# Ledger of designs, part 79: designed miniproteins, single chains, continued (4)

Each design is a single chain, and the fold is of that chain. pLDDT is the mean over its residues in the fold that is shown.

## One batch from the design tools (miniprotein)

Design m14726
Fold by ESMFold2-Fast:
Structure m14726 (fold): chain A 100 residues (1-100)
Amino acid sequence: MTIEELYNEAKKLIDEAVEKARRGEITVDELVDTLNKIYEIMERIAEQSPNPEEAKKLVEEFKKKLQELYDKFVRGEITPEELGNEIKKYIDKLKEIAEK
């Protein structure tokens, strides 16, 4: 799988999760599974990066941020849209590092 294909898959997964969450149709287990899949995709993008050390640091920052965002979302402190936008921000930053 190419970096572009991995990027598109990660974006698709979060967009689908946000839409389900807006409708109240997502379970906690389904959300956790989706977030774990996005994390695995981001690790794969980092491994394929021409600067894997820089990319891996961003993925580690993302993992910490993901735990904070998940906790806030479960507590109702952020919206599905805010969760999705924050996750996409990290996916976009990783793609920029991986394509340089």
Scores: mean pLDDT 84

Design m14727
Fold by ESMFold2-Fast:
Structure m14727 (fold): chain A 79 residues (1-79)
Amino acid sequence: MSDEQAQQAQQLASQLYPALEELAKKSGINNPGLVRNFSLAIAAAIVQGDEEGLEDELEATAKTFGVSKEEVRKAVEKA
């Protein structure tokens, strides 16, 4: 990943964090590190145009938070 893509991923992750934190909190999860890691993974997949990686990260986030993949996708789209 280029330095420019790394900066874009960090910026996008910061935008995604509040939406994913709300979703995690709704599921009783209070783990900032976990929310940050998923925010960065999803942001990196988006910045790189990795559609398969994005779907995998959305599924992993959904399973970890105990929500549907569609709820994670909507949170990401809202951000």
Scores: mean pLDDT 82

Design m14728
Fold by ESMFold2-Fast:
Parts: structure tokens; C-alpha cells; sequence
Structure m14728 (fold): chain A 90 residues (1-90)
């Protein structure tokens, strides 16, 4: 199993921080080959954006890329989210 970090930037109001965190956590854990995830989400009032950090333990890079797509889609599905972008960093 490998450890990876996904960084997300979400354009949404601060009231959505918990919904964004929950959606990212559920999407990651619902991905085959993902064994654990720790998700942190923080609202930046100056930019109007939520920064998301997801630390994953996964079987391989394919599972991580599937999780990245699942998280991105889940975040875009949260009511009040205008945009979401998620990238693999390490």
C-alpha cells in the first residue's frame, strides 16, 4: 500500500466546509483500493475558497487517480459549490 496526498480547491461559501469534507471522505472511502483517508478542509474568507487536503492510503496509483476523480465529481455535486479541482501532489 502507498501513501498519497490530494489537494483540492473548492469555490463555495464557508457554510459548505463540513459538506465538502464529508463528500470528499465518502468519495475516497467508496473508491476500490483505498484503505484509509484523512480529509482536512479550511475556508479562506479572502478568496471565498475551501482548501481540501486528503491523505490517502491506497493499493496503487490507479486507485488514487480513481479516488481523485470520485472526489472531484462528489465535490462538484455538493449544493452551493461553483467549482472544484483536485490534484495529486505526492
Amino acid sequence: MLEFVLLGVVTAPKEKVQAVRDAATQAALGTPGVKSVDVSALYDEKSGRIAVVARLVADDLAAVEQARKAITDALRGVPGVKSADVRLVG
Scores: mean pLDDT 86

Design m14729
Fold by ESMFold2-Fast:
Structure m14729 (fold): chain A 89 residues (1-89)
Amino acid sequence: ELSPLEKEILRLIDEMLARSTNPQAIAALEEIRETVEEFVRLKKAGKLTPEQATAFAIRIIGGLWEVLHLDPSLQPEVDRIVELFTKLL
């Protein structure tokens, strides 16, 4: 089962996907969603190394910065995801 933090992160990504009209931002958000799901899956399986956790953090945060460059209106959701995601590390 997903934790409350994991559910909230995925919910915020889904809200950004519903609000975005930029096809490039939508594609980037879909990739971030898949990356978050993979991170959560590995973490729950006890297979996530500290090095892998750092690599996932770089990919997810970097992807969110790209989304903000494409659609700055998503800033509040991105800021909240970054806050919640750092608590999963």
Scores: mean pLDDT 84

Design m14730
Fold by ESMFold2-Fast:
Structure m14730 (fold): chain A 68 residues (1-68)
Amino acid sequence: GGMEEAKKKIIELLKKAGLSEEQAKKVAELLMQGRGDGAGALMVNAGLSAEKAEKVVKEAEEILKELL
């Protein structure tokens, strides 16, 4: 379903950005809950710049809009 496809694409996006699979799964869960602020904070704590984290949040939100 659309939720499974969105989750897979978001996890792949996060792993390409440098997150581990466990970090990517936690961040993807927050993004799917609409918690972009929490997701961004976790990405920064995982070593992403604030600018990169913000870009990734926006890309994930577009994936959710297009597939759901």
Scores: mean pLDDT 83

Design m14731
Fold by ESMFold2-Fast:
Formats: structure tokens, sequence, C-alpha cells
Structure m14731 (fold): chain A 68 residues (1-68)
């Protein structure tokens, strides 16, 4: 179902966010950017405004940390 697909997408986004946090903690800016791009692409492909809003919030957090 569409609901099952969205749950799977959110679970994948959650896993990518964990990897993103690890990359940021390691100072791996290139990997962090690649993970962020993958998260954004996944949210766009989902067609879910809610998934996009969640990833936009993650992007804002990452941008603040990288601009510090």
Amino acid sequence: SKEDELNKIFEEISKLIQQLNQALEAGDTQKAQELLDRIKKLAEESGSPFAKKVTDLVEQTVQKQLAA
C-alpha cells in the first residue's frame, strides 16, 4: 500500500540521517553532502509533502552546522 511505501521511505531516511550524523561527527564533509543529497532525492521521489518537510528540516540543521 502507499502507507507501507511511505513507512519504508521514512525508515530509510531515518537510517540515512544516522549515517549523516556519523559523517558530520567524523568531519567527512563530502560524505555528509552525499548523504544529504540522497535524503533529498528520496523525499522528492516519494511525492510526499511530509517527507519533504522532514528532509528540509534536516537540511537546515546540516547547513547551520557546516556554516559554523
Scores: mean pLDDT 78

Design m14732
Fold by ESMFold2-Fast:
Structure m14732 (fold): chain A 88 residues (1-88)
Amino acid sequence: SSSELERLREEQERLREQMEEARRELLERGKERLELVLEGASYGVLAIGHAVEAVASRDDKEKTEEHLKLLKEYNEKSNELSKKALEL
């Protein structure tokens, strides 16, 4: 009957809307995760830079200590962002 066909079309449209909502949610979470991963990677690169500078300045205790401090701070930021990405 035409009424059964209309009901089937309404159910298909509802399922399509549910799939579109689920896809949108996944894409939004995926984007947020990627942004956190990329920001974390950026802090990781900064940490590596300070590790290199600590080695390069090893004969200067004050400079070595400052670079090791920044290495630790940027590594902590990178790790925090990585944890947030994994929690999404």
Scores: mean pLDDT 85

Design m14733
Fold by ESMFold2-Fast:
Structure m14733 (fold): chain A 69 residues (1-69)
Amino acid sequence: EQDKQIVSELIVAARAEDADAVKRIVEKYKPDVNKQIFYQGRTLNLVELISLETKGDFRKTVEEILAKY
């Protein structure tokens, strides 16, 4: 339930390349970034999800934000 909301908000922020939004979402929810989540027919964690939805320098920035959790 809460995991679906976190995933949806993170994907929107990642696709918008909004690092501040990503930071606000993780600070608000403080998710376990290694927790397995079911998304679109596959099981993956938030780090894997972000790696799929981002590229280049922005992916590195988001991975650095998530590494704090």
Scores: mean pLDDT 76

Design m14734
Fold by ESMFold2-Fast:
Order: structure tokens, then sequence, then C-alpha cells
Structure m14734 (fold): chain A 87 residues (1-87)
């Protein structure tokens, strides 16, 4: 099982438990890793998209915006899951 699959599994479990900060952090790490993968392959547009979302999630957590952090974490989880299904 890939580290990305494990991070998404953890993020989903933390969301179910109401741990928004933990879920957002796990989702942000998964998005950063996806950005690194696309960056190494030369897909800079996708790399920037994933890195930007990771940064927005972490900013929402830092600002205490739990609603925004949850919404962005859910978006990030869906994006990474879609990429894993296409692999």
Amino acid sequence: MSILERLIEIAKKLLEQGDIEGAASAAAVALDLMGDIYGRSGDYEKADKYRKLSTEILNAVRNGDDEKARELAEEGIELVEKELEEA
C-alpha cells in the first residue's frame, strides 16, 4: 500500500472522528507528496495545483477556520483518491 493511500485512509478516519486539524494535516501532507510526484514528472500545472491546496488547508488550520479546513481537506482527499484510481 502506498504512503498516499495510507495518508488518505488516516485523513478520512480523523474526519469521521471530528479531528479536523489532524485530518487537514494528513490531507495537506498527501497533497504535498502528490505535488512532488507531478513536479518530478514535469507536470508543473498539476504540481502547483496540489501544493496551493496544501498551503490553503494549512492556512485554514492556523487561522482556526475549522469549517474551511474541513471543506478543503475533503476536496484534497477526493483529488488524491481520484489520482490513485487512475494509477
Scores: mean pLDDT 84

Design m14735
Fold by ESMFold2-Fast:
Structure m14735 (fold): chain A 87 residues (1-87)
Amino acid sequence: GMAALRKLLEEHKERLRKELEESKEALDKDPSAETYTGAILRLIGLELDAIQELRRRGAPEELIEELQSYGKKLIAELKEYYDKLSK
């Protein structure tokens, strides 16, 4: 049902946020372009996996678009964080 799909969406959002925070910690230790690129690719991969699971479960495109919008926001936040460290 829709309630189960909304819960799954929130669980994926929480996983993406956790990955962003872990990526920030990795950048604090090594503010290299390689660490940043790896972090971006991991976030993209997790988002794509989440989209595939939601689609397999029959989620409407509205929920997919909400997840994509959230992922874009996290990528922007990671870029801002990297830009501040790489001065």
Scores: mean pLDDT 90

Design m14736
Fold by ESMFold2-Fast:
Structure m14736 (fold): chain A 59 residues (1-59)
Amino acid sequence: VGATGAAVKALQRLLRSYGLDPGEVDGVADEALAAALERFLALVEPDSEQRALIEAVRA
């Protein structure tokens, strides 16, 4: 999905900055990204910008 590829990459980079492993920064929303996102949400309460990015990837 080309339109969401940039948002997926941004989320992958965000998760890596928190020390999580979303897999490769390839713009693909896969199970590794989903698992890293679940761990992020368990460790951190997302702010408005982070929530907007997550919604852009999920849409």
Scores: mean pLDDT 74

Design m14737
Fold by ESMFold2-Fast:
Structure m14737 (fold): chain A 74 residues (1-74)
Amino acid sequence: MLSIEERNEVLFEIMKLAIENKDKPLEELKELIKKKLRENGLEDYYDHVEKVLEALLSDPEYLELVEKLLQKEE
């Protein structure tokens, strides 16, 4: 089982992956995210991540907010 810190790191990496690949077809992006979650044993989080991803890609203001938050984690 991943620690809270490790889980959050993977989730941030997934959000960054979504932003970097937002120009790809949504189905391809979802597949990349599923693979990343599976590799880290976080498949149970997919429903949460999918919901956030759809919100992120559909709302320009939300996308900008998340991009700013990811920059602060560097």
Scores: mean pLDDT 71

Design m14738
Fold by ESMFold2-Fast:
Structure m14738 (fold): chain A 97 residues (1-97)
Amino acid sequence: APSAAEQAAIRMVQAAVERARRALLERGLSLDATPEVEREAARLVARELGERLLAAGAADEAEAREIEERLLEALLAEDAERVDELLAEIVAKAAAA
């Protein structure tokens, strides 16, 4: 079973995704998904996760920006395996903080 720290990190990732989802809904997610909406969704998710890692003390500013950039690249490439690897890295970093 995941530790309490790992569970907290998973909840942090889930909260970041839900916050990004709300921001997109305010910007017209009720319309058909366009490449522009998908690109903005990826950008918001990556940014929110980087900001949460920085706020948790799990990464410094440079590390948070690098993680944001890597996650954005993987999301835009639709590389599901790479996204899963980066999310696991984010969870591990947050749990270790």
Scores: mean pLDDT 72

Design m14739
Fold by ESMFold2-Fast:
Structure m14739 (fold): chain A 80 residues (1-80)
Amino acid sequence: MVEEILEKILGKEVARIVLELLKASENQDFDKVQELLDKLIKEYPDVAERLEQAASELEKHGYEEFAGKLRILADILKEK
């Protein structure tokens, strides 16, 4: 499942933050999105590279739409 792949590659804490961030984005809670992005950058400086790895694994398992969301997130984190 998506959550299991994320936890395996990112670790439980980062996977939880990423899932919360995506949920906040879908709810258009931009204040929470910004807070979670800042937390990822500050505490996990390698997270963008790990998100690209997670996206590649998700694509292998047929989760193309979710993989696309992770690639967009990785690009946002690289530009900050």
Scores: mean pLDDT 81

Design m14740
Fold by ESMFold2-Fast:
Structure m14740 (fold): chain A 71 residues (1-71)
Amino acid sequence: MEYRAENGLLLRFEEAEVDGERLKKAVVTTPDGTTGSVYVPAEASEEEILRATEEHLRAAGLELGPLTELE
């Protein structure tokens, strides 16, 4: 599932495996093509992933803002 923020950030959710553990990965792409990743437990809800991603972006001096789901 993919979302676009008003400021041009793209957010994509992927499945990931680290050290044999299944995780969810949120991939954030900035308008300049830079990517960052946030890892959360496999059982995390979309709201929990979005909150973790927002917190990570704030630590980097970025804001997520409102998101629109892309199909």
Scores: mean pLDDT 74

Design m14741
Fold by ESMFold2-Fast:
Structure m14741 (fold): chain A 65 residues (1-65)
Amino acid sequence: GPLAEELRALARRRAEADAKAKAKAATGKEPESVTVTQTGDRTFVATAVADGKTFTATVTAPDLP
């Protein structure tokens, strides 16, 4: 339903933000690229590349029922 779609969109954004934050904290630089992939119905994996290094964040949207 619409709420589940909103929670998945938030999880996707959270994964991207977490990967970017990890890259910046580790390298002091903004990431060169960020890719977000949906690996399950509610699970998103973001991969950020900064200074030739890769940083990943996995976020799962809440299970409502």
Scores: mean pLDDT 82

Design m14742
Fold by ESMFold2-Fast:
Structure m14742 (fold): chain A 80 residues (1-80)
Amino acid sequence: DDLGVAAVERIQELVARHAAGELSQREMTRGIAEVLAEWARSLGLDEAAERILRYVEENPDASPDELLAEFDRIVQEALA
C-alpha cells in the first residue's frame, strides 16, 4: 500500500526531526496523529481519523508507540 508506506515515512521523519531538536514532543505527536488521520481518510475511515485526532488532543504527551497502538485499536474497531 503506497499510502501506508508514505505515512510510515512521514512518521519516521517527524520522529527524526524531534530527535534533532526541530520539533517539540507535542508537535511530533500532533504531526503523527495528522499523518495517521490522513491515511485513515484515504481508506474511507473518517471516524478513525476523528478518533485519533481526539486522542492526541486528550493525550498530547503520548509517545509514538502509544499513539500507534491506539490507532491500531481504533482501526480494528472501525473494521469490526
Scores: mean pLDDT 81

Design m14743
Fold by ESMFold2-Fast:
Structure m14743 (fold): chain A 75 residues (1-75)
Amino acid sequence: MLERMDKIEKELEELLEKTTDPEIKEQIKKALEAVRFGKRLVEQLRDSNPERSQSIVDTVQTSVESIKSLIEQKS
Protein backbone atom coordinates (compact mmCIF):
# COMPACT_ATOMS: atom_id res chain seq x y z
CA MET A 1 0.00 0.00 0.00
CA LEU A 2 2.66 2.57 0.97
CA GLU A 3 4.72 1.46 -2.07
CA ARG A 4 1.92 2.69 -4.38
CA MET A 5 1.85 6.07 -2.61
CA ASP A 6 5.66 6.31 -2.75
CA LYS A 7 5.51 5.71 -6.52
CA ILE A 8 2.86 8.43 -6.95
CA GLU A 9 4.85 10.86 -4.76
CA LYS A 10 8.00 10.23 -6.83
CA GLU A 11 6.11 10.77 -10.11
CA LEU A 12 4.65 14.06 -8.85
CA GLU A 13 8.07 15.25 -7.60
CA GLU A 14 9.58 14.49 -11.04
CA LEU A 15 6.74 16.40 -12.77
CA LEU A 16 7.22 19.36 -10.40
CA GLU A 17 10.98 19.45 -11.16
CA LYS A 18 10.40 19.43 -14.96
CA THR A 19 7.36 21.76 -15.06
CA THR A 20 7.85 25.50 -15.74
CA ASP A 21 4.14 26.50 -15.78
CA PRO A 22 3.21 28.13 -12.42
CA GLU A 23 -0.44 26.94 -12.62
CA ILE A 24 0.61 23.32 -13.21
CA LYS A 25 3.19 23.58 -10.39
CA GLU A 26 0.42 24.62 -7.96
CA GLN A 27 -1.73 21.63 -8.99
CA ILE A 28 1.24 19.26 -8.50
CA LYS A 29 1.98 20.80 -5.07
CA LYS A 30 -1.64 20.20 -3.99
CA ALA A 31 -1.39 16.58 -5.15
CA LEU A 32 1.89 16.08 -3.24
CA GLU A 33 0.26 17.50 -0.09
CA ALA A 34 -2.64 15.03 -0.45
CA VAL A 35 -0.27 12.06 -0.98
CA ARG A 36 1.88 13.00 2.03
CA PHE A 37 -1.19 13.39 4.26
CA GLY A 38 -2.53 10.02 3.05
CA LYS A 39 0.82 8.31 3.73
CA ARG A 40 0.73 9.47 7.38
CA LEU A 41 -2.80 8.10 7.83
CA VAL A 42 -1.94 4.78 6.14
CA GLU A 43 1.11 4.33 8.40
CA GLN A 44 -1.09 4.81 11.49
CA LEU A 45 -3.89 2.48 10.28
CA ARG A 46 -2.04 -0.36 8.46
CA ASP A 47 -1.89 -2.78 11.40
CA SER A 48 -5.12 -1.80 13.21
CA ASN A 49 -7.45 -1.23 10.23
CA PRO A 50 -6.09 -2.53 6.88
CA GLU A 51 -9.41 -2.00 5.04
CA ARG A 52 -9.58 1.69 6.01
CA SER A 53 -5.90 2.05 5.12
CA GLN A 54 -6.57 0.59 1.65
CA SER A 55 -9.57 2.92 1.17
CA ILE A 56 -7.36 5.95 1.93
CA VAL A 57 -4.71 4.79 -0.58
CA ASP A 58 -7.35 4.23 -3.29
CA THR A 59 -8.93 7.66 -2.69
CA VAL A 60 -5.56 9.46 -2.84
CA GLN A 61 -4.52 7.51 -5.97
CA THR A 62 -7.79 8.38 -7.77
CA SER A 63 -7.45 12.08 -6.88
CA VAL A 64 -3.81 12.20 -8.05
CA GLU A 65 -4.62 10.42 -11.35
CA SER A 66 -7.36 13.01 -11.97
CA ILE A 67 -4.87 15.85 -11.39
CA LYS A 68 -2.27 14.19 -13.67
CA SER A 69 -4.91 13.81 -16.41
CA LEU A 70 -5.85 17.49 -16.09
CA ILE A 71 -2.17 18.53 -16.33
CA GLU A 72 -1.70 16.42 -19.50
CA GLN A 73 -4.82 17.97 -21.10
CA LYS A 74 -3.56 21.52 -20.42
CA SER A 75 -0.15 20.80 -21.92
Scores: mean pLDDT 73

Design m14744
Fold by ESMFold2-Fast:
Structure m14744 (fold): chain A 98 residues (1-98)
Amino acid sequence: SEVERARREAMAAVEEGARLGLELARKVGDEESIEMVRRGMELARRGGLDGMVEGARLITKATTEAAKKSKNPSEGSGASIRSVGLLTETVLAKRRAS
């Protein structure tokens, strides 16, 4: 069904955002942001589509905080923020369409 497809695509977007956010947070050694990404993933897994939205927002916040601690934008931190932001917007759009 359309709803099932939207949920699968939203979860895939959350998982990709978490992967990018964890890579960035790990590179900068930001344990707080690593924990926030993991918490976002737990929200997404437990809370249905609303949990996916909240999880995506938390992952985006964590990625942004990790990027603020990155002293080398040329190492892809800006690209990671943009990608995670787009994935969050994708999750929000799928929730609105569902």
Scores: mean pLDDT 76

Design m14745
Fold by ESMFold2-Fast:
Structure m14745 (fold): chain A 60 residues (1-60)
Amino acid sequence: SAWEEMRSAARGIWEALRDDREAALEAITAAVREGLRLTDPSATEAEARALAEELFREAE
């Protein structure tokens, strides 16, 4: 599912960029925004950012 793909992507990004917390969060936010664009185009920027922060927290 798109949710599982975003969660997996977030973990992969964190594993690759764990020495750069800011870069990891930015990359995860971009991935979430792209995923939501395909599955829920009505999602707002704020919702994408909140979801990215949650996935980043879970991945860490």
Scores: mean pLDDT 74

Design m14746
Fold by ESMFold2-Fast:
Structure m14746 (fold): chain A 83 residues (1-83)
Amino acid sequence: PELSPEEIRELAEEYARKLEELAAASPSPRAAELLREVARLVREAVEAYIAGDEARAEELGREAERLGAEARAEIEAARAAAA
C-alpha cells in the first residue's frame, strides 16, 4: 500500500533529524554544513512529492544525493588528516 502524506512526512522528518544530529557530531565543519543542507533538501523534496511535483522532488533528491556524497568525502578527509 502507498504511504499516506503524513507517514511520508514523519519518515522524512525522522531522517532529517538524524542528519542534523550527525552534523552536530561531525568532525568537519564543512560536512556539518552539507548534512544540514541535505536535511533541508529532504524536507523540501517530500513536500514537492506530496504536492504532485515529481520533477521538483527528483531534482531536490538528486541535489541531496550529491551533497550527501560531498559530506561523506569531507568526513573521510577529516578522519584521514587526523590519523
Scores: mean pLDDT 84

Design m14747
Fold by ESMFold2-Fast:
Structure m14747 (fold): chain A 87 residues (1-87)
Amino acid sequence: KEEERQKRLEEVRRIEEYIGYKGKKLLSGEELLERLYAHARELLRAHPEWTPDQLVERIVRETGITDPDSIALIRGIVEEAVAELEA
């Protein structure tokens, strides 16, 4: 419960740093996901040659995230971004 929540907050902070968040207000989980999704879309537009798996690997590597649940969340966001660009 508490441990999982703190671990998730730590991973969230890593994602905030990665996307360059400098806001005055604490980002909600949903706001963070929206920003990560926007960042993933930008990366896919800049690098159409990258597969979704390659993008996930790059984000995971650059953020230093090791939590499987957080990695699965990033994968889901990347897959949604890919689906939107293909539509």
Scores: mean pLDDT 70

Design m14748
Fold by ESMFold2-Fast:
Structure m14748 (fold): chain A 68 residues (1-68)
Amino acid sequence: KQEEMEEIRRGTAALLALLDRGVVEKIEKKGNTYIIKLKDHSEEVRRLAEEAERALKLTTNGKIEFVP
């Protein structure tokens, strides 16, 4: 549906913004879970992480975990 596509675009943009900010230390895949290690705990980074997680939930049965 169109709403799902909009959430996917927003989450993709948020993930790219996290990468561009250099706050992503590493990304690992363990089974169906993507583990993203972050260097920054600011509210802005947290909001971007939440948007990225939402997009992942709509595109796959996998999970995303953001860790310090």
Scores: mean pLDDT 72

Design m14749
Fold by ESMFold2-Fast:
Structure m14749 (fold): chain A 55 residues (1-55)
Amino acid sequence: REAEIQRIAALSDEEVRQLLAELQAAGLTDETAAASAAHIAGRREEMAQHILRGL
């Protein structure tokens, strides 16, 4: 269980990192890129918790 939670958290961080890189490549500012990545990271964490509870 603990290992599974750790893996999901790590995946969330990795996804945020990749999203930031893509937004940067698209020419967006760090501010807008960070805000978008944070919002998406929050949603992914909620989804991970939902999966852990139900599955």
Scores: mean pLDDT 63

Design m14750
Fold by ESMFold2-Fast:
Structure m14750 (fold): chain A 73 residues (1-73)
Amino acid sequence: MEEALEQIRVAADTPEGQTVLEAAAKIAGVKDVSKLPEEEQDEMLRKLLEWARQRGRLGLANAGVSGPVPLPE
């Protein structure tokens, strides 16, 4: 399990991985994933892993990911 989460973290070094993490943040209903406790981040990554397996690819083009989260001002 931890190894599977590590795979997603490694993928985050790629543009596709960045998109996946943004999608996970939207699924969790969080504007900024880095502000979550590690446990909540891990739970989100677990859900993302299952979701990514069902969709087949980490690119998530068909997942309905659209636009960046607006920054608070």
Scores: mean pLDDT 54

Design m14751
Fold by ESMFold2-Fast:
Structure m14751 (fold): chain A 80 residues (1-80)
Amino acid sequence: RELFGLSEEEMERIERIRDFMSTHPPDATFTAAEIARAVGLSLPTTRRLLARLERHGSLLRDPETGRVRLSEKFLKAISR
């Protein structure tokens, strides 16, 4: 069992990632590099945040391509 436990700065970065992905169709998939470029974060920081969101169940990752999309659970979550 892991707690979600994010700093306010990490939460703001996650909100930027969410807003970028939610602007696209729900079936759209993205690489970490595409997300990093779009939201102005470093690739290592983006990969770390995406891994946490995937672990929490907020993102779905295609195991063959490594591309990610928003989960239905995340789309229904209230904004912070």
Scores: mean pLDDT 72

Design m14752
Fold by ESMFold2-Fast:
Structure m14752 (fold): chain A 85 residues (1-85)
Amino acid sequence: MEAEKEFEKLLKEAERLINEAQRLIDSGATKDELIEAIKRLNEVASKLLEALRKVTDPDFLEKGREALEKINKVIIELLKKVKEM
């Protein structure tokens, strides 16, 4: 109940941060902006993993898995940009 509500909030935050990070990748952001985006994505990923331990709904488990895959993909893209700077 509360775990599912927390998880749903984390999914929305993850989506927001993924979209923000993608805009930074596309717009020529600074190194500091890219590093901060990586930090925020890692923090929400850690919270999602912790919340998944309390989730029993298969639909939420699938949404969490998909969100984590998207987070990992965008972190890799951000890290590639940081290395080029």
Scores: mean pLDDT 82

Design m14753
Fold by ESMFold2-Fast:
Structure m14753 (fold): chain A 74 residues (1-74)
Amino acid sequence: PNVTLTGFGHADREDVRKTALEAGAKEVDFIDDDRAILTLEPGVLPSDIGRELERRLGVDVELVGNSELRLTPR
């Protein structure tokens, strides 16, 4: 399954990629300065990725439906 990541323009891209991969993303594709597509490993939920992004990047994460994680500065 794929998840769209938005709102990370204030964060370091390599920290975003590393955190998402460690949380269970298989691939991270940056589309532009504030949009990325995550491909998740089987059995990984978008909320699993969102929790690790909150913990490691010091941001708030909103799950919009089941397909978008929206980051805001804390």
Scores: mean pLDDT 82

Design m14754
Fold by ESMFold2-Fast:
Structure m14754 (fold): chain A 91 residues (1-91)
Amino acid sequence: SHMEELQRILERMEQLALEYQAETDEARRRELLRELVRLAAELAKYGALGPATIERLSRGLDEVVQEMLRQDRAAQAIAAGRLEEAARLLA
């Protein structure tokens, strides 16, 4: 279902963020970050990146979320609440 898909995306993002924090190879870290941005775009398409979801991600994954926001225009649009723009940029 829709809610089950959103939950799977969030769980996968949390797992990938832990892998990112533990990873020492820069090429692999960049690949993990790119996958995290793609999953954030999927959440944006569902309108799921509201303040509560951003707070949840920031609480546990603050450094990763901040890095995404700095490096990617789509992630910046997500943070600003421009979810439709973020979805278009990543399509």
Scores: mean pLDDT 66

Design m14755
Fold by ESMFold2-Fast:
Structure m14755 (fold): chain A 99 residues (1-99)
Amino acid sequence: MVEEAEEKARRMKEAYELLKKAVESEDLEEMLKLLEKAAEISKGLLEESIREVAELARKGASIEEVKRKAALNATSAGLLYISYQVEAEILRRQEERER
């Protein structure tokens, strides 16, 4: 259980860092690559949201529009990363008490 939560936190942290770089990028092509990598690392609901932003970029939307949407995904991934870290810590402490 602890290992699973820590692995999810690690994956979400990597996705968060890629999404942060995408928001800071001035190149739409670079943003698209970062978004696709973030989607590959994160699965499920967050991946779906990231793919929507990547598709928007592929259709030639303005860099400002893509940045706004990517910033929301970065925030969501960051909150999820923190959530998984807290879960791992709780499970670790619970395991110690139940030993």
Scores: mean pLDDT 75

Design m14756
Fold by ESMFold2-Fast:
Structure m14756 (fold): chain A 85 residues (1-85)
Amino acid sequence: ERAALLREIIALLEPVADQEVVESLEPYFKELEEKRELEEVERLELEVHRLGLAVQRRLDAGVDTEAVRAALARAEALVREIAAL
């Protein structure tokens, strides 16, 4: 199930995402979501994208790099599972 795999990706990325970056991006992603009247799967895809940007910022800053890399590796495996559906 695509939505279930997307929720797993969100759960993996959320703890390692830079929360300030996540919060700063919220108005832009919320506006995009509201204007496009997105379905659940599309909203989950936007949340994965937002969290991915925040996680990449942590990695680029050299913060918690081991935990960030582990979470990204697990998320990439789930993205491949979605692609195989």
Scores: mean pLDDT 77

Design m14757
Fold by ESMFold2-Fast:
Formats: sequence, C-alpha cells, structure tokens
Structure m14757 (fold): chain A 81 residues (1-81)
Amino acid sequence: MKELQRLAAEALRALAERVANPELREGLLRLAEAVEAGDGEAAEEAARALAPLLAADPEALALLGETLAELEKRALELVAK
C-alpha cells in the first residue's frame, strides 16, 4: 500500500515538472502530497480542482495518460508474486 502510494506520488511530481501551466503544476503537487499521505478526501478534492485545468490543456492530458499507463505497470510489478 505505502509503496504504491509513493510510486503514484512520484509519478504525479514527475508530471508536474513536464507541464507548462503553473496552476496545473501546483494542483498536481497537491494531489501528489495527498496520495503519499493516504488522504483520500484531500486527493479527491485536489483531483476535482485539477480536472478543468487538464481539460483545457490537451498536452498535459496526454502526459497524464502516459503517467497512468506507467503507474499501472509499476503497480503490476508490486502485486506480482
């Protein structure tokens, strides 16, 4: 659990470094902190605030898709026996 939260937070921070919009970057960093802390309510609030910014930035939305695909691979590695 903690390891997956750490990987998700790292992926979100890496995405934040690649986006040009400073408001979107701050939103991604806040989401990463909430995920790393295991705070589901804070993570949902951060994601909800982030959604319209992502919808307005197709390049950032594409990068998020890549980040989620990579996180899925990492998650599968963690559950493998």
Scores: mean pLDDT 77

Design m14758
Fold by ESMFold2-Fast:
Structure m14758 (fold): chain A 58 residues (1-58)
Amino acid sequence: GPAEESYRHLVEGGATEEEARIAGEQLANGGPLSDKAVRALERATPEHTRAAARAGLG
């Protein structure tokens, strides 16, 4: 689903698996991003962060 797809893009971009899981779930839910989620987005390359955001929207 969208959360799992966002998670995969973030991990491929260089985010940690733990932070990427949190970010993927929060992106898919349209909710506020926690500090760990922000770290996943910052750690991943910009291209992978954009892909994760698009995936989270469904």
Scores: mean pLDDT 85

Design m14759
Fold by ESMFold2-Fast:
Structure m14759 (fold): chain A 63 residues (1-63)
Amino acid sequence: DEEERERRRRLMLESVFRSSELTMKAMGYIAKGIAEDREKSLEKARELAEEATRLYQETLELL
């Protein structure tokens, strides 16, 4: 029980870190899109934000 709780906590932390990484990348592409007026950068930001949202949802299912 304790070992399984430890493992689940580690998986949740890994998911949170990965979601945060994708979110930071998305924000970078948003900033670039705004600064350079580039539609492609904004599209890339949307894709990364959607991936981060999916990982957040998966993380919540572990709770």
Scores: mean pLDDT 75

Design m14760
Fold by ESMFold2-Fast:
Structure m14760 (fold): chain A 95 residues (1-95)
Amino acid sequence: MSPRQQALELAEDVLNYIKRFFPDDTDSISAAERVIELLRDPSASVEEIEKGLQELIDKVVEAMKKKNMPQSLIDLERGVLSLTRDTIVSLYRES
């Protein structure tokens, strides 16, 4: 599988996670769909993808806060999403 295909699959996994746990959070869903759109665009810059992924993380964190999730769980999830962001960006740079 190509690095770009792996990056796209990781972004789709994040979208599926959001749809499962935050199905009514249109902001998070739209942010994830925007990242997938950027990853499919051959003209998208690494900076645009990094920015889109950061906006996605911020929207997911806000969705968690709206559900009154504990701060420790929010911090853990932010860490996991940040690692996923770094992996997607690395794979896109290899593409």
Scores: mean pLDDT 86

Design m14761
Fold by ESMFold2-Fast:
Structure m14761 (fold): chain A 73 residues (1-73)
Amino acid sequence: AAEREALQRRIVKKVNEFLKALDAGDIEKAEKAYEELQRTLDEGVARGLVTPEGAEQLKQIVKDELEKAKAKA
C-alpha cells in the first residue's frame, strides 16, 4: 500500500512550506501552513497511518518554532 508513503510525502511538503514561510518572515503564511499540517496529521491518525503520539509531537515542535518566530517579529 502506497498510502502511508503518499501521506509521508504530504507531511514533508507541509513542513517544508512552513519552514519556507518562516525563512521569508511570513508569519501569516507560516500559521496557515501549520493549520494545514495539523489537518494532514489528524487525517493520518484517523486512517491509522500516523500514531497519535507522533502527530502531537510534530504539532508541538512546529508550534514551538512558530511561537519563536512570532516572538522575534
Scores: mean pLDDT 83

